# Designs tried in a protein design run: designed miniproteins, single chains. Part 13

Each design is a single chain, and the fold is of that chain. pLDDT is the mean over its residues in the fold that is shown.

## One batch from the design tools (miniprotein)

Design m424
Fold by ESMFold2-Fast:
Structure m424 (fold): chain A 77 residues (1-77)
Amino acid sequence: ATVEAEVVVDAGRPFTPEQAAALKARAAEVQATLPGVLSVEVTVEGSTVTLRVRAEDAAALARAAQLLAQAALDLAA
């Protein structure tokens, strides 16, 4: 069955519009390139990023969530 998770990342500093756009572009790349990833939704509000990932299995879900959470933290650094 399809699996879904919501991951909330607080980077401790506000994201710029450019950083938010870069993260959304990265999410689109992950959805297009990672096998088993069905959808990725990214919401950026201040320092907080909400990632909603839907995947075919738990392994694909975990991989996408890890990559996107790391990307959010790297952009904030």
Scores: mean pLDDT 83

Design m425
Fold by ESMFold2-Fast:
Structure m425 (fold): chain A 87 residues (1-87)
Amino acid sequence: MEAEEKKKKLEEDILEGLKRIIISVAAIYALRTKKKEEAWKEMLEMLKTLYKEHGLEMTEKDIEEAKKRFEEALKRVEKLREEQLKQ
């Protein structure tokens, strides 16, 4: 029982790490191409696939959280690009 719960937590940590990577890559793509809506759609499809592969389903709340994280990632990437252009 306890060993199975530890495996589930590790799987959740891996899922969170992969979500972070997907969101960051989507934000970079959106800013590079200026296609924010397409980047959001592709990111959402990737996240839904990732959830399904882990036996999970994205709720409306998960989608809202992903949208918020995507907007925050866009701001971070834009700021980083401005810093690189200044140098």
Scores: mean pLDDT 78

Design m426
Fold by ESMFold2-Fast:
Structure m426 (fold): chain A 93 residues (1-93)
Amino acid sequence: DPLLAEVEEAMDEADTDGDGYFSVDELVKFLKLLFERAGVERIPSDEVLKVDAKGIINVFDLDKDGKISRKELRAVLSQPQALADLRRYLDSL
């Protein structure tokens, strides 16, 4: 799925401190990069993206630490349903 390649590149760029984990703010950056790569003309505000980022952490945070690791995010997004949900989310903008 070409979306997985875009996800990997966006994760590389959004992980600003290189710790391999995504806080809410780093997930906001990740989502902005995905929207930019998807050609979305109107990127949602940081306030809207922060709500979405918190939702992602709450649903997919496998270790419940308030962050999501790059490995966890990749593992979840590699599942067909998660990719379909992400694609639908991008298409809704």
Scores: mean pLDDT 69

Design m427
Fold by ESMFold2-Fast:
Structure m427 (fold): chain A 65 residues (1-65)
Amino acid sequence: SMEEEKAKEILEEAEKIFEELSKTMSPVEAARKAASIAGKKAKEELSEETANKVERELLGRVLAA
């Protein structure tokens, strides 16, 4: 669906933000900040439910390596 496609775009953008932030701060701090940015965007453009999923998926992706 378009919502799933948009959520994927937000996640990919947030992963790039995490990579940039992780150069200047701890991985945990970078992950929290990137997840917050992604969640805010998803909440404004999609829904609160999708924002919660996006935040959880991002944290799983960037902290699971």
Scores: mean pLDDT 82

Design m428
Fold by ESMFold2-Fast:
Structure m428 (fold): chain A 98 residues (1-98)
Amino acid sequence: SLDELQERLADLLNEIAASGKEITFRFIGENLDKEITTNDAVEIADFLTLAAIEMSEEKNKTGVLEVKSDHPLAIPLAETFAEIAKETFGVELEVKEV
């Protein structure tokens, strides 16, 4: 299940990167508010992972992942990452399209 989620995340990242379309992610927690706009798979993966790790160290492990993109796979990517974050870091993310 987790391995399948990670494989799905990699596939979604590769398709988004291949499109050249930028995605804006905003990661909002109780004591964090971070944003990135990029079309690079490594930058997206690093941003999401580091933000989830930071939130995992807080008392309140619930937050929001806002997504702004014209790419149809941007929301699927964010939702797939939210499932990984819950399983791996104990962080609950509400995915919102903006």
Scores: mean pLDDT 87

Design m429
Fold by ESMFold2-Fast:
Structure m429 (fold): chain A 83 residues (1-83)
Amino acid sequence: DLVDEGVKLYNEKKYEEAAKLFKEYLEKHPDADEEVRIFTYLLLAESYEKLKKYEEAAKILEEALKEFPDNPAVKAALERAKS
């Protein structure tokens, strides 16, 4: 599972490798469960933030918000990324 493998890489502080897997999951599974897609967007954004790629993190969260406009976790994450 790309998400499970990405989480393992994230925990090992391999943030660039983790981000690649999370991005691949979102691109290949547009029809995946809403809950899984939201968490994967959040993990991808966190991976970018760990790499100090704050613009990339904000763009991913804005993309997530377009797909899930009323999700409070995505809104909160975007506010943190822009701060």
Scores: mean pLDDT 85

Design m430
Fold by ESMFold2-Fast:
Structure m430 (fold): chain A 73 residues (1-73)
Amino acid sequence: MEEFLEELKERVKQRLLDAGMSPEEAERTAEVAVRFGKALADVVEWTGSGDPKEAAEAGASAMERLALRWHRR
């Protein structure tokens, strides 16, 4: 899981950089997005209600979309 979350963070960070965020903002935003994804993964793992890795990716993606929407304002 840790290695997966590290790779997920780098993917989110790269997408944020490509969208025009500064390296510092992209790093901070990716870290928050992955923390949220991990929280969803933990809940899914505790309940047995699906794939924790899919939950982590979905959660991180949702936070990424919110951050990009906010950045464009």
Scores: mean pLDDT 80

Design m431
Fold by ESMFold2-Fast:
Order: structure tokens, then sequence, then C-alpha cells
Structure m431 (fold): chain A 83 residues (1-83)
């Protein structure tokens, strides 16, 4: 595994941990920060390596949320990164 693929997988796992712990929420975060530092790095990597990020996030999220919800989350992240 390349260093980039390893970092993407680490960030994907961290993103899942933050969702499960409630650090990432659909509700507005205090101080106007909607995205954590981990999410910003993940978004940068999603812009540069969209297929690697998509694959890693699906592998991490699908066992927890199911295929439909995992694909919706991943598509949202990839779309946000490209805009």
Amino acid sequence: MSSVEKRIRELSKKYLEEILSGKISSAPIVDGRAITPVDRELLKLAKEYPELVRKALLEVLTPVFGEELAERIVNGIIRMAKE
C-alpha cells in the first residue's frame, strides 16, 4: 500500500470514529466550524485521489451503515471535494 493509500484509509477510519462519537453532526457546530481538521485533509485527498478515497470510505462505512447510506455519504464527500 502506498503512503497516500495508507493515509486515506487512516482518515477514513477517523471519519467513521468521529461520526460514531458525535463529533461530526448534521447540526451546526459552535463557532461556525462545520468540518473537523480531519475532514478538511480528507477532502483535499478526495480532490487529488477521488477513486482511492471513494474505495477506502466505502470499505470503512459499508459494514457500519449499509451500502445505500455509505454510498450517499461517500458521494457527498467526493462532490464537496470537487466543488
Scores: mean pLDDT 69

Design m432
Fold by ESMFold2-Fast:
Structure m432 (fold): chain A 74 residues (1-74)
Amino acid sequence: MVESIKTALRLLAEKARAQGKYEASELFEKAIEYLENKDFETAKRLAKEAMTLMGKPSTGEALAKNIENAKREL
């Protein structure tokens, strides 16, 4: 559900900050804010950008799919 995705994004933000990737950390935090506002499309874009900055664009695509699935509740 959305809460599980928010928890994952929070952990990713902490990991990015620990690695000195402050821009990625900020993008993960913004993605959480947009999820709370039910703007799933913006949240997916921000999460993908953050993962690209982390050097993991494929993981970013998987994360975006998880956000999409949380939105659809299938």
Scores: mean pLDDT 81

Design m433
Fold by ESMFold2-Fast:
Structure m433 (fold): chain A 102 residues (1-102)
Amino acid sequence: DSKRQALVDQAVTTGESAAKYAEELGKEYGEEILELAKKVREYTELVKDPETAVEAAEEASRYLSEAAKKLGELDPSSYTKISALAVHGAGMTANAIALRRQ
């Protein structure tokens, strides 16, 4: 139980950081990125519920990957920003795998 709670807390921390980063990019790139950032934040909140935590972390990762793809379409030269979104997505996938194995 304490180990599972630590994994949930880690996933929430990762998701909140990812959501904040995507929200800041949304301010620069507009509504398409802001919509995806909102989904990352919504699913990060759902990670707090033990019954939905795994699926919510997987969805947050998926929306971060979609944000990276959309940013690549809007600004193909933003390699650092695209890479940062992809890294955040990979982090949420790792959290989902860890949660599923508990």
Scores: mean pLDDT 88

Design m434
Fold by ESMFold2-Fast:
Structure m434 (fold): chain A 110 residues (1-110)
Amino acid sequence: SVEEILEEMKKLTEETVEKIKKEKDPEKAIELLKEWGERLVELLREAVEKATEEEISKILKTVSEIYGKLLEAVDEAEKKMSKEEREKLRAVMEEFKEKVGELVEELEKK
């Protein structure tokens, strides 16, 4: 169900945030964020495909909540990074934002 997918998205984000907080290697933290983003996009794609018009607002609210948690984790991670590592992190975040934006546009057409 869409509700189960949204719960999985929230769980995945919480688990990834905790892993990032414990990660001492900036490159590994960036890799964790990239893997998280790829899996989240896949879950969001499934939610978009299954969504009824009634569920659109629930999906959008969940995406907004996930973005909030991610921005806090990214801010904390950036404090320990070099300029070059921050640029890599921002590139990963921009790619994620682009892919999510495409899926949100698809969802809004339902």
Scores: mean pLDDT 82

Design m435
Fold by ESMFold2-Fast:
Parts: structure tokens; sequence; C-alpha cells
Structure m435 (fold): chain A 78 residues (1-78)
């Protein structure tokens, strides 16, 4: 079925994009944490909050992907 093949292709594309976004977020979070805590000597809580904000931003970007909406909409409505 073309519909099933499209859904599977979209799911694979989602996995690849999610992987790249999360890898980028991990690198950025580590760099920000290192700068704030190790270079600027700010409290651990401040550095951790900034690192968490990077992952929250990444999660928001993933949620806004058009690939997620069609697949998750189908899964949630079935």
Amino acid sequence: SEVINQALNNLESYRLVRGRVMAQAAAEAAAIFRDLHEVQRLPLAVAQAAANAVFDQAAAQIAMLPIVSPLLGRLLNQ
C-alpha cells in the first residue's frame, strides 16, 4: 500500500532527523555547560538549567516537524 509505504518512509526520515537534532543538542548542551560551569564558574544549577533548555528547544523543534504530525496523528487516532 502506498499509504503504508509513505508512513514507513516518513517514520524513517523522522528517526534520522530526530537523531541529528538530538546529537546537535547534546554537543551544544555540553559546550554551554562547560562554558557556564567550568569557564565562568557559575553554580552547577545555572549550568544544568541552561543545558536542559537546549534539550527542551531540541524537543520543541522535533515536535514541530511535519513528519511527526502525520505519523503521530495516525497512531493516536487509531
Scores: mean pLDDT 76

Design m436
Fold by ESMFold2-Fast:
Structure m436 (fold): chain A 88 residues (1-88)
Amino acid sequence: IKELILETAYLAGAEGERLGAEPEKVAEQIVGIAKSHGIEVDKEEVLKEAKKGAEVAKTDPKKAEELIKRLPKVEEELIKALKEKHAA
């Protein structure tokens, strides 16, 4: 589950840069979603991944496009995993 959260933060950070969202705001949303399902994550680790994604969007637009294309599926997997873990 932690790996899915961090991967989602990385991909969402890249998308956020294109949409004008700060990495801090992206990290807060992801941490908030995890917490709503009873899962605590290190906000600093999530923020670090979101910042890495944002940096890719600034320095390598083609790689950022590939990351952003993966985001919807990874988010779907994360939400499914969060719901399953919270139910246990």
Scores: mean pLDDT 78

Design m437
Fold by ESMFold2-Fast:
Structure m437 (fold): chain A 68 residues (1-68)
Amino acid sequence: SALLEEFKKKAAEYLQEKARGKSDDVQDKLIQIAVDGLEKASKAKNKDEVEKAFEEFKEKADKLLASE
């Protein structure tokens, strides 16, 4: 779906931006968070579930970055 493709693209762009200048360990963790988010989005049945998956992805990524 278009919404799933937008999620995938935005998640990848968000990670590329947030991972720049970070350690390899942080980059690996960010990639894993994106993989988990994409899996949840791919299983979503409607747009609200995809939006929830994207929000959870951002929250997890932001928490990781805030803890560093």
Scores: mean pLDDT 78

Design m438
Fold by ESMFold2-Fast:
Structure m438 (fold): chain A 66 residues (1-66)
Amino acid sequence: MKKAREIALKKLKEILDKTGIITKEDVEKIVEEVSKETGLSKEEAREIVIEEIRKLLKENPSAKAY
């Protein structure tokens, strides 16, 4: 779990630094990467990615996610 969250957080921060917006397409791409690297199902990876997005948006109030 910790490794999956670190991968998700790193990818999400890179997107926010470049665009300020996280799209549904970005989320699906990160979910696929996390699933592939950790062996988690896409469903489990998606839950982790969504949790990290919520935390990241609290730290960056000017950022948005869809």
Scores: mean pLDDT 76

Design m439
Fold by ESMFold2-Fast:
Structure m439 (fold): chain A 83 residues (1-83)
Amino acid sequence: MDEELLRKAAEVEEALSKLSPEKQEEIERLLSEYGKALQLGDDEGAEEAREKALKLVEKHAGPEAAAALRDILDATEKQMKAA
């Protein structure tokens, strides 16, 4: 299951690898905050971290990379809610 999600994850990693180390660290920090908020059941914190990460990816890596990341995050939330 999820060869398509693995492909999208690779696309996001490639797009992020073209950014400066500073921007990569900022996005990774936001995604880490998002994951922690989801584990704690902090829906507001998760949404804020997600929006900030997506906006930053869209600005620096473009709308296609942001769309791929959004799909990955949506799949992650669906899996966590189904478990």
Scores: mean pLDDT 79

Design m440
Fold by ESMFold2-Fast:
Structure m440 (fold): chain A 77 residues (1-77)
Amino acid sequence: MEALDRAMARAGAAAARAFRLGEETKGELGVRIRRTAGELMARAAEAARAGDAEEAERVARELEEATARFEAEVRAA
């Protein structure tokens, strides 16, 4: 699998977890989780259209880190 395809697969997997978490989380936190996942996936899609594997990898990492932080926030609430 090419670097871009791997980055997009990772971004998609992290976004799917974040969207599911956001739907299960009530209030403003759930809205913030879904919005952040949507914005990062839009950036990933733009990187994919540009063929920018380095940007796609940065966005995938950012999305994985954001998802982990949101999972921690939900556990702390």
Scores: mean pLDDT 85

Design m441
Fold by ESMFold2-Fast:
Structure m441 (fold): chain A 82 residues (1-82)
Amino acid sequence: MTGTLTTSSGRVLPLTQVSENTFYAEDEYFEMTITLDFKNKTATITFLTTNQTVTGTFKKEGNTITITLDESPDTTLTLTLK
């Protein structure tokens, strides 16, 4: 499955589904893996370039998943699935 990842700043990255609950997004500046825990409604984002991991919570509505980061609640990541 493919889709797009949109940041709260308006940046759009191509999104690829790697497994049932894991997504990959890459552009010239960012390379990241997003893992979703549908039972606990939590997200783990690993920035592969910096080896940093951040956590958040998510809400799913149809084909749209909105992730709010725990350390930066004003920062959201929106996944739109095809």
Scores: mean pLDDT 80

Design m442
Fold by ESMFold2-Fast:
Structure m442 (fold): chain A 89 residues (1-89)
Amino acid sequence: VTSTGRPSDFVLPAVIELVKVLREAGVDPETIEEIARYFAELLRNTPKLKDLSVEEVKKIAREVAQKLVELGDFSRETIEKVFKEELEK
């Protein structure tokens, strides 16, 4: 495993960026918590992200959050779809 069992360095910064965008958009705090939890899971399960800088992962998090707000859909399926689309840029 990476980094002697420490949390992945990019996961927490990326989740913080996602939460900031969602809060700015007025998304319900309980919904933000559920989105953040699932997004963190997606980040941990995406090996490709380990090749990116923390700043690049934070950018992906901001773009994902912005897309979710634009769509008005915070389902797990939409989160995963938007995340994959941003990752493929």
Scores: mean pLDDT 78

Design m443
Fold by ESMFold2-Fast:
Structure m443 (fold): chain A 118 residues (1-118)
Amino acid sequence: LTVSQAGPTVTHHEDPRITVEASLAAPSAAAGAPVTVVVTITNRAPEPRELRVRVTLLDAAGAVVQEQERDVVLPPGTTTLTFSFTLSEAGDYLVLVEVLDAEGRLLATAAIPLRVEA
């Protein structure tokens, strides 16, 4: 199965020991169908880190339509997390992934465009 990408993913890393990548299982979804966001985080520190992962869906106006958060303790190396959303309205959306430390400091971000079709 070949997965087509939805266009450019934008990433920003404030902490060089933490990197984030985000992808969608498909670049578009039908209204009412589940959207799966795959978040891959690499911890390059030698010890486990307590992190908060926040995934926010923004509409074309920049309004928050849905948000999910998960507190995780990540061992050294790469960890993959999945988040599932359902959007009932067609339109253009932005998936914003933020990785925060235990103190609420932003460590890394990724942003992916998502199209929801009627």
Scores: mean pLDDT 80

Design m444
Fold by ESMFold2-Fast:
Structure m444 (fold): chain A 98 residues (1-98)
Amino acid sequence: DLKEQAQAALERYRKILETNAEKMSKPQIIVGVMQIHLARRIIEGVPLEEVEEEARKYEEAIKRAAELIREGRFEEAAEVLYEALEPEQQEEVEKILK
């Protein structure tokens, strides 16, 4: 069941962020927030096509961020990922970063 998998993913990423945020890079924290958001959308019963479109936008941002990380440009990678987020998700990132 897709919703059961989404619930497991949400619990996993939430626990990782709560336990390990201080040891994680900003790009890693942002990707965690992205995964939690997608899992929540699936649990809420949002049409799969709409969730897939959101996931595609995140995948494009993650791919660009990976190229920047390879170049040692970690701050720019974090900015690219952050800009892909909705305002509500950006607030979640800020709360985690304190």
Scores: mean pLDDT 85

Design m445
Fold by ESMFold2-Fast:
Structure m445 (fold): chain A 74 residues (1-74)
Amino acid sequence: SYKEEVIERMREILAEMRALRARSADPAAFDTAVASMETLLREVEENDLSKEELDEYLAAVETILRLARARHAA
């Protein structure tokens, strides 16, 4: 289903964020971003969302990753 594809992509993005955290000299700086992504993933898993809503959740986690990369660039 489309929901399953979105969940898998969100899990991949969360894994990228966790990998970025693990490679950082300041892992704690990523804690809020990780927690936010985990919350969004749970909301997608627990709710019956439209395709448009699923696209919004996916865009949100992609934005969180992009901003974290920009903020914590060495």
Scores: mean pLDDT 87

Design m446
Fold by ESMFold2-Fast:
Structure m446 (fold): chain A 64 residues (1-64)
Amino acid sequence: SEKERSLQALDGLQQELISQGADPEEIQKALDKAKERVLASEDPRTELVRAAGDVQDVALKQLA
């Protein structure tokens, strides 16, 4: 359930960043890596925070 909620949060973040003008392909790559990290983690909530930060960093480099 915690892993499922974390994956849903990452999906929401993806939609939000794409709506802000981030590159969908780059965001998808970052999201796939983030989901792998969350699924492999013993603490998915803590890993979600780190993984979401990495996805946001990718988006910020794509935004003007």
Scores: mean pLDDT 79

Design m447
Fold by ESMFold2-Fast:
Structure m447 (fold): chain A 66 residues (1-66)
Amino acid sequence: SMEELKKKIIELLKKSSSGLSAETLAGILNVSQSTVTEALNELEKEGIIEKEKVGKTTEYKLSEKA
């Protein structure tokens, strides 16, 4: 489910000090990058995560308020 995917993403982001890209998350979770991106967009809209551009990639990390 989308809720279970979002929960797994949060747990992975808790273990990362610098953030993770959608591509990296898709690889770890063995799901499509489009599915991960949908979950990341929902988490960002909820204020749970933030996105930051690092070079040519977008990295996601837990929000200071989450």
Scores: mean pLDDT 81

Design m448
Fold by ESMFold2-Fast:
Structure m448 (fold): chain A 97 residues (1-97)
Amino acid sequence: GPLSPAERDEIFTETVKELIPEEVEEVKKEMGDSVSDGLAAGIALLRWLQREGRLDPEDGTVVDVSGTPLGEFLGVDRLRVTDLRDAIVEARLKREP
């Protein structure tokens, strides 16, 4: 059946922790009492993309993940930021039996 929002949030959170664990831990140290684990993972992912210069400077709605572990995991070079969470969840589901 379809996954609940909480199940999708858990899959997203665990996948991001596997890809960028140090960024997730830094966000949790800074904000731990004020954010959920899923929100912390989302913030960590956006901070990582910003640090790597992966946000398009002309169109901040697009990320270039080419040549990164995330891009390899997703099988794409570019996508919209708004599609990123769903893309990560769907890619994880395709890899788990």
Scores: mean pLDDT 80

Design m449
Fold by ESMFold2-Fast:
Structure m449 (fold): chain A 79 residues (1-79)
Amino acid sequence: RRERLQRGLDYAAEAQKAAKAGDLEKALEYAKRAREFTSFDPEVVRYLEEAIEALEAGDAEKALRYLERAGQLVLQKLL
């Protein structure tokens, strides 16, 4: 479980980097991977689904905010 949360955090961080670089396709792939590794946590999944929807709509700024919220929540669970 903790290893899956760590993988989810790593993928969310890669999604944030890609979104900041304007690579929304890569950001979307990483966000989907983060959701896959955190699928057992409905609160984390909710923020990642919002981020994925924003990325699909081309809204990098909105996606970045939700990816940051998801990452913070995962980090809290790892502490």
Scores: mean pLDDT 81

Design m450
Fold by ESMFold2-Fast:
Structure m450 (fold): chain A 96 residues (1-96)
Amino acid sequence: SAALERAKKVAEATSEEIEATKALLKKAADSGKLSAVQYTAMALLLIALEFSPTAEEARNAGEGVADLAREAGADELAEAARALTEAAVKALEEIE
């Protein structure tokens, strides 16, 4: 499907950033920096980013992760989320 092909292309373009962001999300959760609600919200926003049909939706989801990470004091996670957002937006703009 067109949605799966877009998701695949975004995943290929953002593979390093996605892996880094997911690793830092797990590290922040394991260290107790994130509440269960914050962890769940960030995980859902990352899924929304992966399946975003537009650059605008990817930017909104990614900025959401970065903002929640910053509020939790997970600065490395916030920086990774920003890098992931930029990579995903660029990939989607090249498809559109």
Scores: mean pLDDT 82

Design m451
Fold by ESMFold2-Fast:
Structure m451 (fold): chain A 89 residues (1-89)
Amino acid sequence: MFEDLRDDLLSTTDRHARKADELVRQGRLDDAIRLLDQTIDSQNRIIEFLRDVRRSRPIDRRQIDETIADLEAARARFEARRAAVLAAK
């Protein structure tokens, strides 16, 4: 269950990263920033949800912690991309 959720979330993150890179290449910087902001907001909501679930499900904590760590790393990469796109305007 958590492995499937993690894989789905990371796959969605990879698709959004590729789309943002495409928008930047096309000079559509505002569209890229909007997509990056939407992705970061989604990641923040999911991370918070997983932190809440972690407190109630101690037997799943390792898998939840691994998923949170992956999402936090992905979020940091999206925040860096957003800053780079904003600096290019």
Scores: mean pLDDT 80

Design m452
Fold by ESMFold2-Fast:
Structure m452 (fold): chain A 96 residues (1-96)
Amino acid sequence: MEEEVKKAKEEADEALKRAEQGTPSEIGQVLSDLIGKANYFISKGPEFIEAARIYVEAARKAAELLEKQMDPETAESVRAYVDKLEAEVKKIEEEK
């Protein structure tokens, strides 16, 4: 668990650094990767939920960066999906 959490923090920090200096396409790729990792750890179950939360939080920050560069409908759809992931993580955390 601690090793997965450490790696998640390092990967999220590096992804966000790339997003902050990236084009809209690069921010989109970072966001997609972060969402994929969040879903992966959510699917692994409650033992990995802390790592999933780190990726969801990073995805939210990437989505906020992307929102400034994208059309409002696309930005809202992305935000809604991140909100769903955050709710799923919270539900799993609260079940134990």
Scores: mean pLDDT 79

Design m453
Fold by ESMFold2-Fast:
Structure m453 (fold): chain A 67 residues (1-67)
Amino acid sequence: SEEELLEKIQKTKDVEELKELISKLKTTEAQIFALSLVSDEQLPEIAKYLLENSKSEEVKEYAKSVL
């Protein structure tokens, strides 16, 4: 479920694992929320990943705003 994915994202510290978990999130709301769960150190790489890979313009704009 998306709730289980978000729980894993909150606990995960590895950037590559975070990218894999976030890629399994299919809703705009869940992907934006995932950016709030990552650490400041991981945030730029995760935001860049979403900017390059998300199909949602809203997700891409939000990712750009935190870079």
Scores: mean pLDDT 79

Design m454
Fold by ESMFold2-Fast:
Structure m454 (fold): chain A 97 residues (1-97)
Amino acid sequence: NDIKNEVINLLKENDVPEEKINELLAAVENDDKEKANKIVLDVKKEDPSSSKPYLLLIAYYLLSGQKDKAKEVLNEAVEKGLLNPNTVEELEKLLSE
């Protein structure tokens, strides 16, 4: 079960900067919710209408084992029309595993 690698690839496919992916992975490994939130807020400040802050938050919850919260964030991003259909399908697949 390479959920971590699938999540990393999904973030890269959606143009999330590698630096931000690495910072998020460090936050997951250290269970640093405050750091993860700061990363998401920084990305949201730069691109408030982009999918990137939602993808980072979904990735954090998926990798920290919080599938319920990941699904909640995914539903919000879908409602706002921020994700392409391919990305939604891949995230739903990851959440169903």
Scores: mean pLDDT 82

Design m455
Fold by ESMFold2-Fast:
Structure m455 (fold): chain A 86 residues (1-86)
Amino acid sequence: GSAITLQLIEKEKNPTAALSALLSGGISEEEAKKFLEKYNDEEGLKKTKEDAKTVYSEEKARKLIEKARELGFEEIAKAIEEGLKE
């Protein structure tokens, strides 16, 4: 991805921005995994759950869940799923 895309993801401080950028082809899978690992903490998961409920459509959120699971980030996938349920 471009430096600008990476800076925008960093500002959001949550894994959903990285997953969304990956789905759009804005960043590589390797770049996305680094952000997912960095924000796979209590604060990042809380923000992930919040964004799933407020920022993304149900269709988009389901795609983020599938991509997170494909990459091996089950806790992030569960946070998105719980955000949709609340």
Scores: mean pLDDT 76

Design m456
Fold by ESMFold2-Fast:
Formats: structure tokens, C-alpha cells, sequence
Structure m456 (fold): chain A 98 residues (1-98)
């Protein structure tokens, strides 16, 4: 079960890194610069009023599942809750490791 262990480790380490990076953000400009590193445009994140939890999920999906900004935006627009967005992100990450 090396593949399952490697998957779990990569997801956990990436999530911890993202959480640390988000906690270090003190200004809107720093958030914009952080999101840009993950291929995410702050303008649409701000327009949609996304929570820190939703932003973390998008950063995780972008980094591990290698999703484009257009795919991330479509996923958000087609999700009715943070829980549904989380489920969709998890499925995309799992698919990438298969």
C-alpha cells in the first residue's frame, strides 16, 4: 500500500504548507501574491466572496490535481456549499493519483 501512503503524505504535507502560507498573510496584497503563485486570480476570488476554507481547497486542487483556473472557477460555481466543493476537490485529487 505504498501508493495510498504516498498519496496521504503528499495531501497532508501540501495542506499543512497551504495553511501555514495562508496564516502568514496579513494584507490583501499578500493574499493576491500568494494566490498568483497557485495560478489563482484574486479578482474572481474576491468577486465570489470565497472563505479561507474555500481558498485553501482551491489552492490544494491547483497544486495536487494540477487544475487550471478555469476548472477551479467552474468547480466553485457548480458547488452549492463548502462541503460539496471539498468533496469535488478530493475526487479530483484522487483521480490525479490513479
Amino acid sequence: DKKSEEFRKKVTETAEKIEKELKAVKTEKELEELLKKYGIDYNWVKELGLSDTEIKLLMLASTIAKMSQEELKEMVLNSKSVEELGDKVFLKIVEKFE
Scores: mean pLDDT 82

Design m457
Fold by ESMFold2-Fast:
Structure m457 (fold): chain A 107 residues (1-107)
Amino acid sequence: METIERIKKLGEEAIRAIREGDYEAAIKKIEEIAEIVEKETDPEALKTALDKLLEVAEEAARRGALEVVRAVREALMTVLRVSTDKEVILRAIGAILRAIGLELDLE
């Protein structure tokens, strides 16, 4: 689906921005993923968002970018809030717990 490709591209752009030290640009890309997710009902698109958001959080944590990890956690909470699929809900909970762990490691 077009939505899945857009989510993947935004996640890749967020990772690039983090690597370049542009945390403001990374947060904007994360917020764009969250806006897409708020209007999404396809479990496969939501799973793609979870996977890409977690990749972004891991890259941000490697760079010590606490504010970016926090932005990812907020976006993951949006996935959980809109999800009705059992597998997506379970994966979202796991991703949120991982993001919280990354925040605690940076504090």
Scores: mean pLDDT 87

